# Designed miniproteins, single chains, continued (3), part 65

Each design is a single chain, and the fold is of that chain. pLDDT is the mean over its residues in the fold that is shown.

## One batch from the design tools (miniprotein)

Design m10394
Fold by ESMFold2-Fast:
Structure m10394 (fold): chain A 54 residues (1-54)
Amino acid sequence: MSLAEAKELAKKLAQSLLDAGFSKEEARELVLKGLRSLGLSEEDAQQAVDYAFS
């Protein structure tokens, strides 16, 4: 997965989690965990999460 694809996925996941009633803090952790389980590095996953919540 490219970083650009990860950023778009993170944004969609973040919106879905916030719409489902998760807090911003909970949503950030869940998106980060999800991206890392897909094989992204911690650095790339953090960048994607920061993009989604900025």
Scores: mean pLDDT 84

Design m10395
Fold by ESMFold2-Fast:
Structure m10395 (fold): chain A 96 residues (1-96)
Amino acid sequence: MEKQLEADIYIALALIIASILKNTPRVTDEEETIRLAERGVELLKKAAEILGPKHPDVQRAATALIDALRSVLPQLSPEAQKRAQELIDELEKIKA
């Protein structure tokens, strides 16, 4: 029961991060953007450990983070694009 609340908090935070990234019209700090995305992936992994990767909330949050990262990808340098793509690949593996 307590673990379910913890997982719900991780999912909520991951979705907030996805929303921030998706609604960012211009990336002004590339490193900050990538670090925020990395935190979102970490939170989702913690939720997946509790709920299981196939849980609907985990799948939904993973999809939201992938969509958000894809929306930001064209604004990033080649080095940051590679880091963002690695995060997308990691999220796709969680969904699989």
Scores: mean pLDDT 85

Design m10396
Fold by ESMFold2-Fast:
Structure m10396 (fold): chain A 56 residues (1-56)
Amino acid sequence: LPELIARLDALVARAEALAAQLRAETDPARRARLAAEIEAVLDEILALSAEIAAAQ
């Protein structure tokens, strides 16, 4: 369980960093790429959160 919590913390930190980059980015192509990366990270967070809940 501690390893899953650590992975969740890392994914949340990555999502926050990508969101900050997206807010600062003005190029449409780079914004689209950042948005896609954020969506992928959020999907991983949801899947991992479900896994953590199931482990308890």
Scores: mean pLDDT 84

Design m10397
Fold by ESMFold2-Fast:
Structure m10397 (fold): chain A 67 residues (1-67)
Amino acid sequence: QREENLEKAREYMKKALEAAEKGDIDTALQYGAEAVRYALQTGDPEAVREALKGVREAITLAEEKKA
């Protein structure tokens, strides 16, 4: 269960960054939220910190690509 949640958190974060690369902040935020949700389900604070860091990076990237 925890390993599956960690894998899904990583998968969704990858999708969030891919959306961010094309400047789609809405899609990036949706995938980022899913990544954080799965990270929280692992019960691992490090997984949550990584997901939150990834969301911040995706937001910054999407804003830069959109401008």
Scores: mean pLDDT 80

Design m10398
Fold by ESMFold2-Fast:
Structure m10398 (fold): chain A 68 residues (1-68)
Amino acid sequence: SAEELFEQALELFEQARKEKDPKKKLELTQQALDLLDQAAELRAKETGAPVDSELTKLMKELVLKLKS
């Protein structure tokens, strides 16, 4: 489900934060962002409502701030 993909993305960001290798950290971060995009698309398909896209954008923005 979309919620499971969101949770997986957050778990990957936690792994990225703990990763000491810069290359692996970047790869984990990119995988997490990809999962967020997939979760947003799946959520839109499941609900048929665009309202949830705002929550997805907020989560993505928080993730980008953590990367910075």
Scores: mean pLDDT 72

Design m10399
Fold by ESMFold2-Fast:
Structure m10399 (fold): chain A 64 residues (1-64)
Amino acid sequence: MKVELTVATSDLTFHPNTSESAVRLLTQGVPVEVEAVVDGKTYRISATEVKATPTGYTITGELV
């Protein structure tokens, strides 16, 4: 299922890559796994796009 979420930087974790490594891989079209926390619930996402915002990131991908 395709999803788009906007989360604060503190609510986003890249596994196993750092945010910088993840952005580089995504620029090359390689999906990366991220965990996004929304009000205490964790979502695992295979991200195909991550866009920086002033307060965090907008993530586009599929729920794992």
Scores: mean pLDDT 73

Design m10400
Fold by ESMFold2-Fast:
Structure m10400 (fold): chain A 138 residues (1-138)
Amino acid sequence: TTVDLLVRQAEIEVRKGNPEKALELAEQALKLDPNNADAHIVRGEAYVKLGKPEEAIKDFEKAIEIEGKDNPRALLVLGRAYYKLGDYEKAIEYYEKAIKISPNNPEAWRNLAEVYRKLGDFEKAEEYEKKAEEIRKS
């Protein structure tokens, strides 16, 4: 549908490093379908890149509310948003929830390693980094 096309274009623009264009496209999608979880996720990702992690968290929480508690993508990006805010405890909580649902996602393990490095737990950081690399090479 038009909404699905707008969401996919917004995701492409986020990956290209054009968060302002991604935001515009995601907002167009949400105007057509305000309860589209993927549109909320991609708008949140654009907000993180624009330095607005508090707005991003609201979008990610809305996506979780719409799809139910167990969307691993929403949990992963919510963890990243809390990390950007400096809330490392919540970042760990959401990364661990994402890993429980999707244990073979190397990005979740790498993000968890980064948080533990910030906390000074270099042993856990190294263990989780190795886990991420092992999954990526498979």
Scores: mean pLDDT 86

Design m10401
Fold by ESMFold2-Fast:
Structure m10401 (fold): chain A 109 residues (1-109)
Amino acid sequence: MIKITQSPKSVKAKVGEKVTFNVTASEDVGTDVLWYKQKEGEKPELLIKNVSEREEGVDERIKASGSGTNFSLTIEKVKKEDEATYYFEVTSKFPRTFSNGTKLTIEEE
């Protein structure tokens, strides 16, 4: 069974800063990996598929990259609307495996 580790567990950022979330997998997971954004009280929103492909309507400030065992999601010039928990999922292996996520908090203006 694949072990997925996402870091940091939480991050506080100011509007305009860059934030990066990192994922390490215990073995090669290929390219069938997804990134999700979940705001409090809302359903998870798919942001990225196939490592780096943004879903329609996802802000271009949100970028993802990675290969094999190491993956990252970067949000450039963070906005208050980016405040959420971000999750990583591996779909190439059974059962489907989620990370524990990273909670992003934006410092109030």
Scores: mean pLDDT 84

Design m10402
Fold by ESMFold2-Fast:
Order: sequence, then C-alpha cells, then structure tokens
Structure m10402 (fold): chain A 66 residues (1-66)
Amino acid sequence: GMADLERAFRLFDKDGDGVITAAELRAVFGDAVSDERIDAFIARADLDGDGVIDFEEFRAWMAEAR
C-alpha cells in the first residue's frame, strides 16, 4: 500500500532529506535494474534536471514497474 511504498522510499533515502538522488537510486537498483532503465526513469522523473526524485515520482515509477 501507500505506507509500504513510503517505507521503501525511506530505505532508499539514506540521508533522510525526503528525496532520492540519482546516485542513491543507482546504488540500490544497480544490480537489479539495468542502467538504461534507471537512466530513462531519471530523465523522465527529473523535470528540473537536478537529479533529485521525490516520493510521488518514486511511487509512480514503482507502480509502472509492477
């Protein structure tokens, strides 16, 4: 559910700043998800080009992946 996704987000957000960086996403998913898929997600989710992904974008990506 929503709470489970928030908990997953917090596991990836090691800095506790409420966002996931591209580096953190790669560190967690690098072995499980291809670099191409991670790059495509970052390019799609990071509309400002700062390499930072918030919880709503993470939730949308997780919904798309499953």
Scores: mean pLDDT 65

Design m10403
Fold by ESMFold2-Fast:
Structure m10403 (fold): chain A 74 residues (1-74)
Amino acid sequence: MLAELAANARAAADGLLRAAASAPPEVAARLRELADRLRAAAARLEAGDGETEAELLATLAEAVALKGELVAAR
């Protein structure tokens, strides 16, 4: 379960980095920051820090909300 959550977080981070390549600089910076946070949380979760699960889920929710805003703006 935790390994699957960490894998999903890394996949989401990769998606954010791809979106950042075509985004305006301010949005690209935010997307990269969220991707870094997702990768850091995934690494901590894989290292056995179970308390990181809530942080990772909160960061994923923030990333989904930002993607929704970007889609609505297109």
Scores: mean pLDDT 75

Design m10404
Fold by ESMFold2-Fast:
Structure m10404 (fold): chain A 87 residues (1-87)
Amino acid sequence: MSEEEFEKELNAGLALLITAVVRLSDEVDERTLRLIEKAAQYALKSGDKEALRAVLETAREVYSRLPDDHPLKPRVEELIAELEKAL
């Protein structure tokens, strides 16, 4: 495995692990949002479609849990749009 291949696999793996942690959260707070944003960054760096899909599905779940008037909801919507463009 080359350095480049290792970095790609590491980024994909980190995205999937963080996504799993977010899915175990009972409430969506600022910490949960920072975690999903970080997972998205790793997925985008990896270019891995499985990681991108997992983060996208989790971001959509987070979005659906937030009330319509929640201040974090627009930020999650932007994240979903970015992930959809990468797929």
Scores: mean pLDDT 81

Design m10405
Fold by ESMFold2-Fast:
Structure m10405 (fold): chain A 82 residues (1-82)
Amino acid sequence: DAKKYFEKGKELYKQGKYEEAAEYFEKAIELDPEYAEAYYNLGVALAKLGKLAEALAYYHRAMALKPGYKEAWANAEALAAQ
């Protein structure tokens, strides 16, 4: 279940385990390629790992899947300004 992997990713992210969190968000996306929240949270985890270009790409993917995703727009704008 994509949501189960997504919830595990969020749990790992809260523990500061950003690489493991990213792996679980990727698993959620593999099961549900339209899971906008999983793309956004993958971007957030990658940004914590300093992978800013990859984070930006995933924020843009989340925005494409859910145009009203304000958090993805805000984080994409913040990274693009660097």
Scores: mean pLDDT 87

Design m10406
Fold by ESMFold2-Fast:
Structure m10406 (fold): chain A 60 residues (1-60)
Amino acid sequence: MYEEILELIENEKTISSENVDKLHELLAEVIDELNKEGKKVTNEELRKILIEKIKEKLKK
């Protein structure tokens, strides 16, 4: 699941609906963390942070 999401994000392809909920949860976590820190990031920076979080989930 996370491996498929990571591959789709890195290749900028359409994400399947089955993976959308997982991606949405991770994105919400990242956005919440950034809001608490008062940080403003670009879409590119947000994408890099999201990829890092997915890789951390896969490593465990």
Scores: mean pLDDT 65

Design m10407
Fold by ESMFold2-Fast:
Structure m10407 (fold): chain A 97 residues (1-97)
Amino acid sequence: KKELLAAYAAGILHAVATFQGNEELREEARKLADEIIKQSKNPSKAAAAYVAGALDAVGILLESEDPQEAIDTMRQRALELAKEAGNEKLVELAEKL
């Protein structure tokens, strides 16, 4: 349950870091997603949640009239999901973005 929230949040943060052009934080999001997926009881379902999070965030970022506001909104959403999942590393990553 919490694993899927963490995977989804990691997907959002991957998309946010990509749109910021921050290669270092994008790679950190990918590594955290990989850890979450490998440690999940259902790795395929966790991987699907990660992809869904990234695609949902990309859709919002591409359709936005204000890219900075969209980035801040997606970052904040990922932060809330990371806190709900209890994943401290994702919380730290969201706060850095």
Scores: mean pLDDT 86

Design m10408
Fold by ESMFold2-Fast:
Structure m10408 (fold): chain A 69 residues (1-69)
Amino acid sequence: KKKLKEAKEELKKAYEKGDVEKAKEAGKEIARLLGASEEEIRQLEKLMSDPSMLGDVVEGLIEAAEKAL
């Protein structure tokens, strides 16, 4: 739970600052902590690499992390 809280806050701050690389790293960490497979994490990385999808993916990851906390 502690790592999940930290990853969630890191994702929020990175996205707010426009640090796409750090946001992708934090997002992948949240997915791993929530039990996502490496295949699912690869699909997530593809979605986060699309600027039109990044915001929706970030919001979804934050919501999923909050539900798991």
Scores: mean pLDDT 80

Design m10409
Fold by ESMFold2-Fast:
Structure m10409 (fold): chain A 60 residues (1-60)
Amino acid sequence: FEELVKKMLELAEKLPKEVRDAVIETVEKLKKIYEKASADEQEELKSLLELLIEKLEKYL
């Protein structure tokens, strides 16, 4: 999960300001949810981050 967060933030630096700010805010919220999440919920959150990374890479 931490590696996915790092990758997401790295990709966000290459995005337009408005999109970058939205991505950073979303990642911060996901980190807080992940910390309190069950094992099943943590797997769902990892899948969500992987999907977001894939979509962001297509913009770059």
Scores: mean pLDDT 78

Design m10410
Fold by ESMFold2-Fast:
Structure m10410 (fold): chain A 80 residues (1-80)
Amino acid sequence: LSLELILRAIGLVLRAIGLLFDAERVEDEEARRRAEEHAREAIRLALEALKSKDEKEAEKLLEEAERHLEEAERVLREAR
């Protein structure tokens, strides 16, 4: 796996951890749960990318992880 993909995966995991801390402070329990689910899925996908021996597979897993983080960020932004 390229160093670039490894660093991207690590960055996504760190961002997801930050979102989990942000979600803890959200009073809307439904929004908190959805954001936590997306952040946890992003961590799972990023870790699977790190285990991958195929760079194309890793790239797709990281793209999916990024999409989940964007969804978590959107949910938290829209929470009232």
Scores: mean pLDDT 86

Design m10411
Fold by ESMFold2-Fast:
Structure m10411 (fold): chain A 71 residues (1-71)
Amino acid sequence: GLDAATQANLEVQKAFEKDPRKAIELARKLAEEATDPFLRSTYRMAAKALEEIYRRRVLDETLRQLQENLA
């Protein structure tokens, strides 16, 4: 099987498909609750990566709406 960090990352990614904001919150919570420094770092990195992906999606959608209004 996959290691614990890989499994946790997959679970967060699955949550992201359903609700991006909830997945980011989950990753942050897992980072705060993690007793293993490596897992804590892994969850922190996952949360930051997902937050940036979500931010870009929101920006892209906003730009798309603006372009449609100007066309």
Scores: mean pLDDT 77

Design m10412
Fold by ESMFold2-Fast:
Structure m10412 (fold): chain A 80 residues (1-80)
Amino acid sequence: MQLPTIVLTGELVHRMSKYLSPAQIAGIVRLTAEGLAEGLSKEEILKRVEEYARAQGLSDKAIAVAVEGVGEIVEEYEKM
């Protein structure tokens, strides 16, 4: 893949910013980073992100955007 992981992460954060507040994005990014640092599986990280988004009162559509974005970030980190 030709794009650096950091560029892909930036693009996904930018996409999320159209549907989520900066505080909600920061929470999702923090949960993802903590899960990766703890060595959690992709499934466990995605579950934590979904529960957080539901607790924040996000719509199913906004939750789907967040979960898909996080899933792609986690998968790229697991390949590297």
Scores: mean pLDDT 73

Design m10413
Fold by ESMFold2-Fast:
Structure m10413 (fold): chain A 70 residues (1-70)
Amino acid sequence: SALAALEAQLAALAGRPFTAREGPADTSLNEVSDQLSRALATGDTTITANPEVARTLAAVLANALAHRAE
């Protein structure tokens, strides 16, 4: 699922397990990005996103992480 893909990419980014929960359908990419920034700063491991935003963010993170390996 899109949420599982997001969890995998966040775990790879942060070096620790993450949990992605389904949130409201109107959750914006900016809101999820703010949650991620806060989670990385505070050590929180839970992100709330709708599946469409989760799919988009997981793809962006996968691409960014692939380029870090170069």
Scores: mean pLDDT 76

Design m10414
Fold by ESMFold2-Fast:
Structure m10414 (fold): chain A 58 residues (1-58)
Amino acid sequence: MSKEELIEKGRRALELAKMLGRDDLTAQVESLLKKLENAESVDEARKILEEIFRLVGA
């Protein structure tokens, strides 16, 4: 799985958070997505994506 694929999954999780109407959750996912985009490795990106999924319950 490429870093780009992990970023796209993170963006989809952000849209889910927005649909739930939870501003607190949306802000946290946005922060993690920015960190994911700046990740130096695919392994780091994967760990950040897992944290995003944990927050949105996916």
Scores: mean pLDDT 79

Design m10415
Fold by ESMFold2-Fast:
Structure m10415 (fold): chain A 60 residues (1-60)
Amino acid sequence: SVKEQVEKLKKEAKEKFEKYQKEIKKAKETNPEKGAILEKEFKEIKETWEKKLEELEKKA
């Protein structure tokens, strides 16, 4: 069903976001400037994905 597809996408996004957050933390420890850039990029990516998921939920 569409609901099952939405739940699967949410789970995949959550795992991907957790991985990115860990990478950002490691980058900040090694190179703070690069870590800050990655953090900003991640925020934009996350907002885009969240908006897309909300649109899918509205259609379900």
Scores: mean pLDDT 79

Design m10416
Fold by ESMFold2-Fast:
Structure m10416 (fold): chain A 59 residues (1-59)
Amino acid sequence: MLLEETKQAVEELAKQGKLEEAKKVAEDAISVARALGVPEEVIKEIEEYTKEILEKAKK
């Protein structure tokens, strides 16, 4: 759920032009995932997905 919720939240915020909020949501989710012992592979997926969305929205 954390992975899916994070992707959706970052996507919504980025679409609204709230890039700093989207970045913070992604960073918070990655921090929580690390603390919960989520596999590095899953954390990498969150990181890459959020980075891609933010880069596409960044101008």
Scores: mean pLDDT 76

Design m10417
Fold by ESMFold2-Fast:
Structure m10417 (fold): chain A 68 residues (1-68)
Amino acid sequence: LAPVTPEGRELFRQDLEAELLSIGVPKEEARRLAEQGADEMAANAGDEEKVRSVYRRTLEEARRLAKE
């Protein structure tokens, strides 16, 4: 991945938010987690392992929130 563009970050956030909503995370929590994930992804641009780790970790956190 090249350095994250604003458009690329927004697409990542939208994709992540959609995944979180499909899991049953409340809309406000899904948006917050997607924003945090997108920020962490942007901060680790160029580190593919870190980017993948952020995505996986966010989904794991979402599973915990979906229980409430």
Scores: mean pLDDT 73

Design m10418
Fold by ESMFold2-Fast:
Parts: C-alpha cells; structure tokens; sequence
Structure m10418 (fold): chain A 70 residues (1-70)
C-alpha cells in the first residue's frame, strides 16, 4: 500500500469511527456527546482537506478523550 493510499484510508477510518460515535449519541439522546462528536468530525474533515493526517489524528484523539470525560 502506498503512503498516500494509507493516509486516505486512515482518514476515512477516523471519520467513520466518529460517525459511529455521533450515531450512538443521537440514538441515546445524549446532546452533549452528539455535539462533541460533530465538532470532532468537522475538525478531522478540515484536517483531511489540508492533507494533514497528524492533525486529523490529534482531532480524533482529543474528541475521544472528551467523549470519555462525559
């Protein structure tokens, strides 16, 4: 697998993981968790648009940490 393809797959996986978190939060009626997940998705998307995988990973990790604090 090329480095470019690996980065694209990794970014897609991060977005999918947060999309699952958002879906769970909405199903549970957890408005705070839903907002945190939506913000995380936005941050990862913005990083992906810049091709910044390191920022995408950071946004994902910070979002997961915030969700665990709720």
Amino acid sequence: MSEELRREVEMAVLLLALAVELAVAKAEGDEEAAKVAEEGIRRVQEAAERGDLEEARRAYEETKEKLEEL
Scores: mean pLDDT 82

Design m10419
Fold by ESMFold2-Fast:
Structure m10419 (fold): chain A 70 residues (1-70)
Amino acid sequence: SNEEIVEELKKKAEENPDDALLWASLAMALALTGQPEEGVEYAKKALELDPDSGAGKLALKIAEEALKEM
């Protein structure tokens, strides 16, 4: 389920806090499951860890667009 995916990604990101891709993946999952405010926060965290992260930039864009649809 979407909830299981979010929980799994959160656990992996917490176990690997320096992995920008895991934070970006969590951000994208949150944005796509109706939690875009949290998605924006974690996408920004991914970009703090890796400013060149394509996944982080994409996650931020998706989360910000999802906020406009709420």
Scores: mean pLDDT 85

Design m10420
Fold by ESMFold2-Fast:
Structure m10420 (fold): chain A 75 residues (1-75)
Amino acid sequence: MAEVERLVAEAEAAAEAGKYKEAGELAAKAALLLGKPKEAEAALLAGEYLEAKAAGDEKRAEELLKKMEELSKKY
């Protein structure tokens, strides 16, 4: 569990620093180590979505929201 705890702590620090994509990637890695691929994919999409919103990239954010909806329907 030490690796998961480290990744979660790093993800929280990255999110606080406004590094949303990095936070999502770290959270996804932690989820994969726990055997939760759905949560991992959701974390990646959420991180990219928040990064796009912070950058003002509305087209990218809209695309990512559609992927998150598709993920929700798939599982």
Scores: mean pLDDT 80

Design m10421
Fold by ESMFold2-Fast:
Structure m10421 (fold): chain A 64 residues (1-64)
Amino acid sequence: MELLEKFAKEQLEKLKKAKDPSKYRFITVSEFNEALEKAGITTEEEKKRAAKVLYNAGIVIVPD
């Protein structure tokens, strides 16, 4: 569970550094999947939990 919370925090930090602040709370499905792989989140169950963690943190996952 610690990996999911660290993942959410790291994604929020990266998005906050985006040049366009209006888009800092959005991440595409492709970017989300790449971030999961980099974080070592590989199972379907963990990916679903990661999506819920981002949603609770106020990040919206949008289609590519």
Scores: mean pLDDT 67

Design m10422
Fold by ESMFold2-Fast:
Structure m10422 (fold): chain A 75 residues (1-75)
Amino acid sequence: SAEEAERLLREAERALRAGDYERALRLAQKSYELGKDNPRLQAQALGLMGLAHLAQGDDEAADRYFAQANELLKQ
């Protein structure tokens, strides 16, 4: 559900702030899957995955996630 996807996004944000990047990525990915028919929720999840990769120095992975998020927001 959208409510469950939103809840997972909030949990992913808390994990990201705590430096638990593995947990942040798993929660954001689950949110992305649950938000299948909601482009805004999927874009937010992709953005969080991008931020987690950026925080770990994976600039190329971060750029790919941010590009995917931006593409969803155009549609």
Scores: mean pLDDT 87

Design m10423
Fold by ESMFold2-Fast:
Structure m10423 (fold): chain A 68 residues (1-68)
Amino acid sequence: MKTVLRFTVSGSDKYTLQQLLDHYGPEAVLRITLDNGEVFRLTSHEEVDEFSEKYPTEKLTVEVLVPE
């Protein structure tokens, strides 16, 4: 896996995250790091929806990972 995009966003910005999964394809992974150091790997629209419901106000560091 290689990082093709890195940015920071609010947990409420779920549509941007879902569009990134659509754009980079079915093997793309969003690696999300919270300010507390927890790391999540999201691979589907449903996982993004669930994450955004739990962490709507959190500052997220997002990395888009794709296969090499």
Scores: mean pLDDT 83

Design m10424
Fold by ESMFold2-Fast:
Structure m10424 (fold): chain A 70 residues (1-70)
Amino acid sequence: SEELLKKANEYADKAVEAAKAGDIETARSYTQKALELIDKADISPEEKNKLKREVVQKVRDAIAEALAAA
């Protein structure tokens, strides 16, 4: 489970980087990969929902900043 969460965090970081670069499609793709790995992790549904919200919020904030700069 730890390895899945580590990989999910790597994809979340890549999603944020893509979002900051204005590549919204790539950001969404990496976000989806991160969420899929969180779903596969052997953790509680409550923990999954918390981690998913954190990932989505970070990416949403980065996208909003990129769009505001455009």
Scores: mean pLDDT 84

Design m10425
Fold by ESMFold2-Fast:
Structure m10425 (fold): chain A 60 residues (1-60)
Amino acid sequence: NAMLEQLRKEIEKLVKEIEELIKKMNDYFAKAPTDPAARKQAAELWRKVNELIKKLKELE
């Protein structure tokens, strides 16, 4: 029904956003050994990923 379709779309959006953040985080981690700024960015992205995972749990 319409409510379930709305929930599905919300979950799909969150999953896609998490995947994009993980890709960015991995790129920064690859640079982290030679770039301290990249390490800080990776840590910030990790916090953002955790925030989105909490939102996914709320929708389960």
Scores: mean pLDDT 78

Design m10426
Fold by ESMFold2-Fast:
Structure m10426 (fold): chain A 131 residues (1-131)
Amino acid sequence: MARILASKAVEALREGNEEEALKYAKEALKTDEGELFLLMIAQSLIKEGRYDLAIRLLEVIIEADPNSARAYYLLGEAYFKQGRYEKAIEYYEKAIEINPNFKRAWENLGKAYEKLGDYKKAEEYYELAKK
């Protein structure tokens, strides 16, 4: 059932029905399986270059589960892929605030600061990722 609810949430987003998408996402998020399927769908959308749909889906996930470090991390990835590095930093910082052991978020903070030309901050975050 969780996979069907996750699929219904994505279809509602494609149809522009954010209220229905949030309803299905909240039902899916009652199970760990549903959250995993929604996050896998978001990651797949990012890989396919469908950044706007991935962002909308991730925002729905965060509204239902504001402590999802992985959802914030994937929001950072989507914005990074769009070249919106300052926005990516904001969401990577939120991911590490929720889960300080999220090594990939620390690494990607370093990469985002490199893209902005702040090599000193990039090195600081790369060192933090080694912990």
Scores: mean pLDDT 85

Design m10427
Fold by ESMFold2-Fast:
Structure m10427 (fold): chain A 52 residues (1-52)
Amino acid sequence: SLSERIEEVKRRIDELIRQLQANRDDPEAVRRLMRELTELSFELQRLNDELA
């Protein structure tokens, strides 16, 4: 369901935020994680739009 997919994406975003905090001193890791976070944020927005 859409609700389950939204919760999955939110969990993945939370995990990426934790990884960003843990790898703050690694510029390469930060760049990669920021890119992934941006993609997931767009996905979450699209899923919320479908639910509305």
Scores: mean pLDDT 84

Design m10428
Fold by ESMFold2-Fast:
Structure m10428 (fold): chain A 78 residues (1-78)
Amino acid sequence: SQTEGLFALRMAEEYVRMAEEALAAGDYEKAIEYAEKAIEYAQKAIENTSDPRYIERAKEMKERAEEIKREAEEKLRE
């Protein structure tokens, strides 16, 4: 449903913000956890919306979350 898709998009945006804050704070494990949640919600948004604008935004959130996860994983190796 569009309501579920919009809720999922909002959750994806919130988890991206939390992942960015955790990464900046050096909480790399939390950054990965929040990024994974952002990816999950972004996928839900893509699956539950038919509006191209919301689908594009959800894809952007997914890409940002994947990048945060990659950076946090790299930091944990160092």
Scores: mean pLDDT 89

Design m10429
Fold by ESMFold2-Fast:
Formats: sequence, structure tokens, C-alpha cells
Structure m10429 (fold): chain A 85 residues (1-85)
Amino acid sequence: SHMKKEEELRKYAEKLLQKLKDEIKRQFPDASSEQLEAAFNLLRERAEKITELAIKSGMSKKEVENGLLAATGAVKRQLLEQARA
């Protein structure tokens, strides 16, 4: 059903988001709780927008994955700049 596919896509996005957050924590062990919280809030906002667009546009799980990886890359670059300052 349409609702089942939407739920599956939302669950996939949430699972992937959690995996990416765990990866960021592991890669940036010296990042402050404040920096991580800001990064995770931005990543969640991006994930929600990507997932909603995917639902409306008939995008695949792969397109959601690509969007979340791109958003994660941007967040990691920001944290790396902060860590090197």
C-alpha cells in the first residue's frame, strides 16, 4: 500500500540517520556536546526535508541515502573546521 511504502521509507531514513550520527560521534570524539547537538539538529532537519521530498517525488531509498550522505558530508566539514581552529 502507499502508506506502507511511506512508513518503510521514513523508517529507513531514521535508521540511516542514527547510523550517521553514531559515525559522526566516533569521528569527532573531541567535539563538545553543544557542537554535536547543533550538528545533529541540522542533520535531522535536512533528513526530514529529503524524506518528505522523496515521498512526494517517488524517490528511491538510494536517493534518500545519497541526500543524507551529502548532508552528513557538509556537517562533518563544519565540525572538522571547528576541531582545527
Scores: mean pLDDT 84

Design m10430
Fold by ESMFold2-Fast:
Structure m10430 (fold): chain A 97 residues (1-97)
Amino acid sequence: AAEEAARLLREAAELLREAAEEFPEERETLLAYAEEAEEAARLAEAGRLEEAARRALLLAIVLNILSAGLSFEGKEELAEKVRRAARLVAEAADLLE
């Protein structure tokens, strides 16, 4: 469970980094959330499951809010990529409970 959660969090971080390269206007924000996903993965690997789950849940909420905002701005391609990252992070949080 913890190892699989860490894998999903790192996969989400990679998606956010790829999006940051394609969308330079949002690069700083996307890279910050990628770092948060990596930190949650490190906490899960370290056995700090409750802290990892809490951070992952919060990150999923924030990414869903970001995705909605991007969609309203007409940035639907980026919004879809952020939604995919949010889904992976939410799945990781569920595995950590």
Scores: mean pLDDT 89

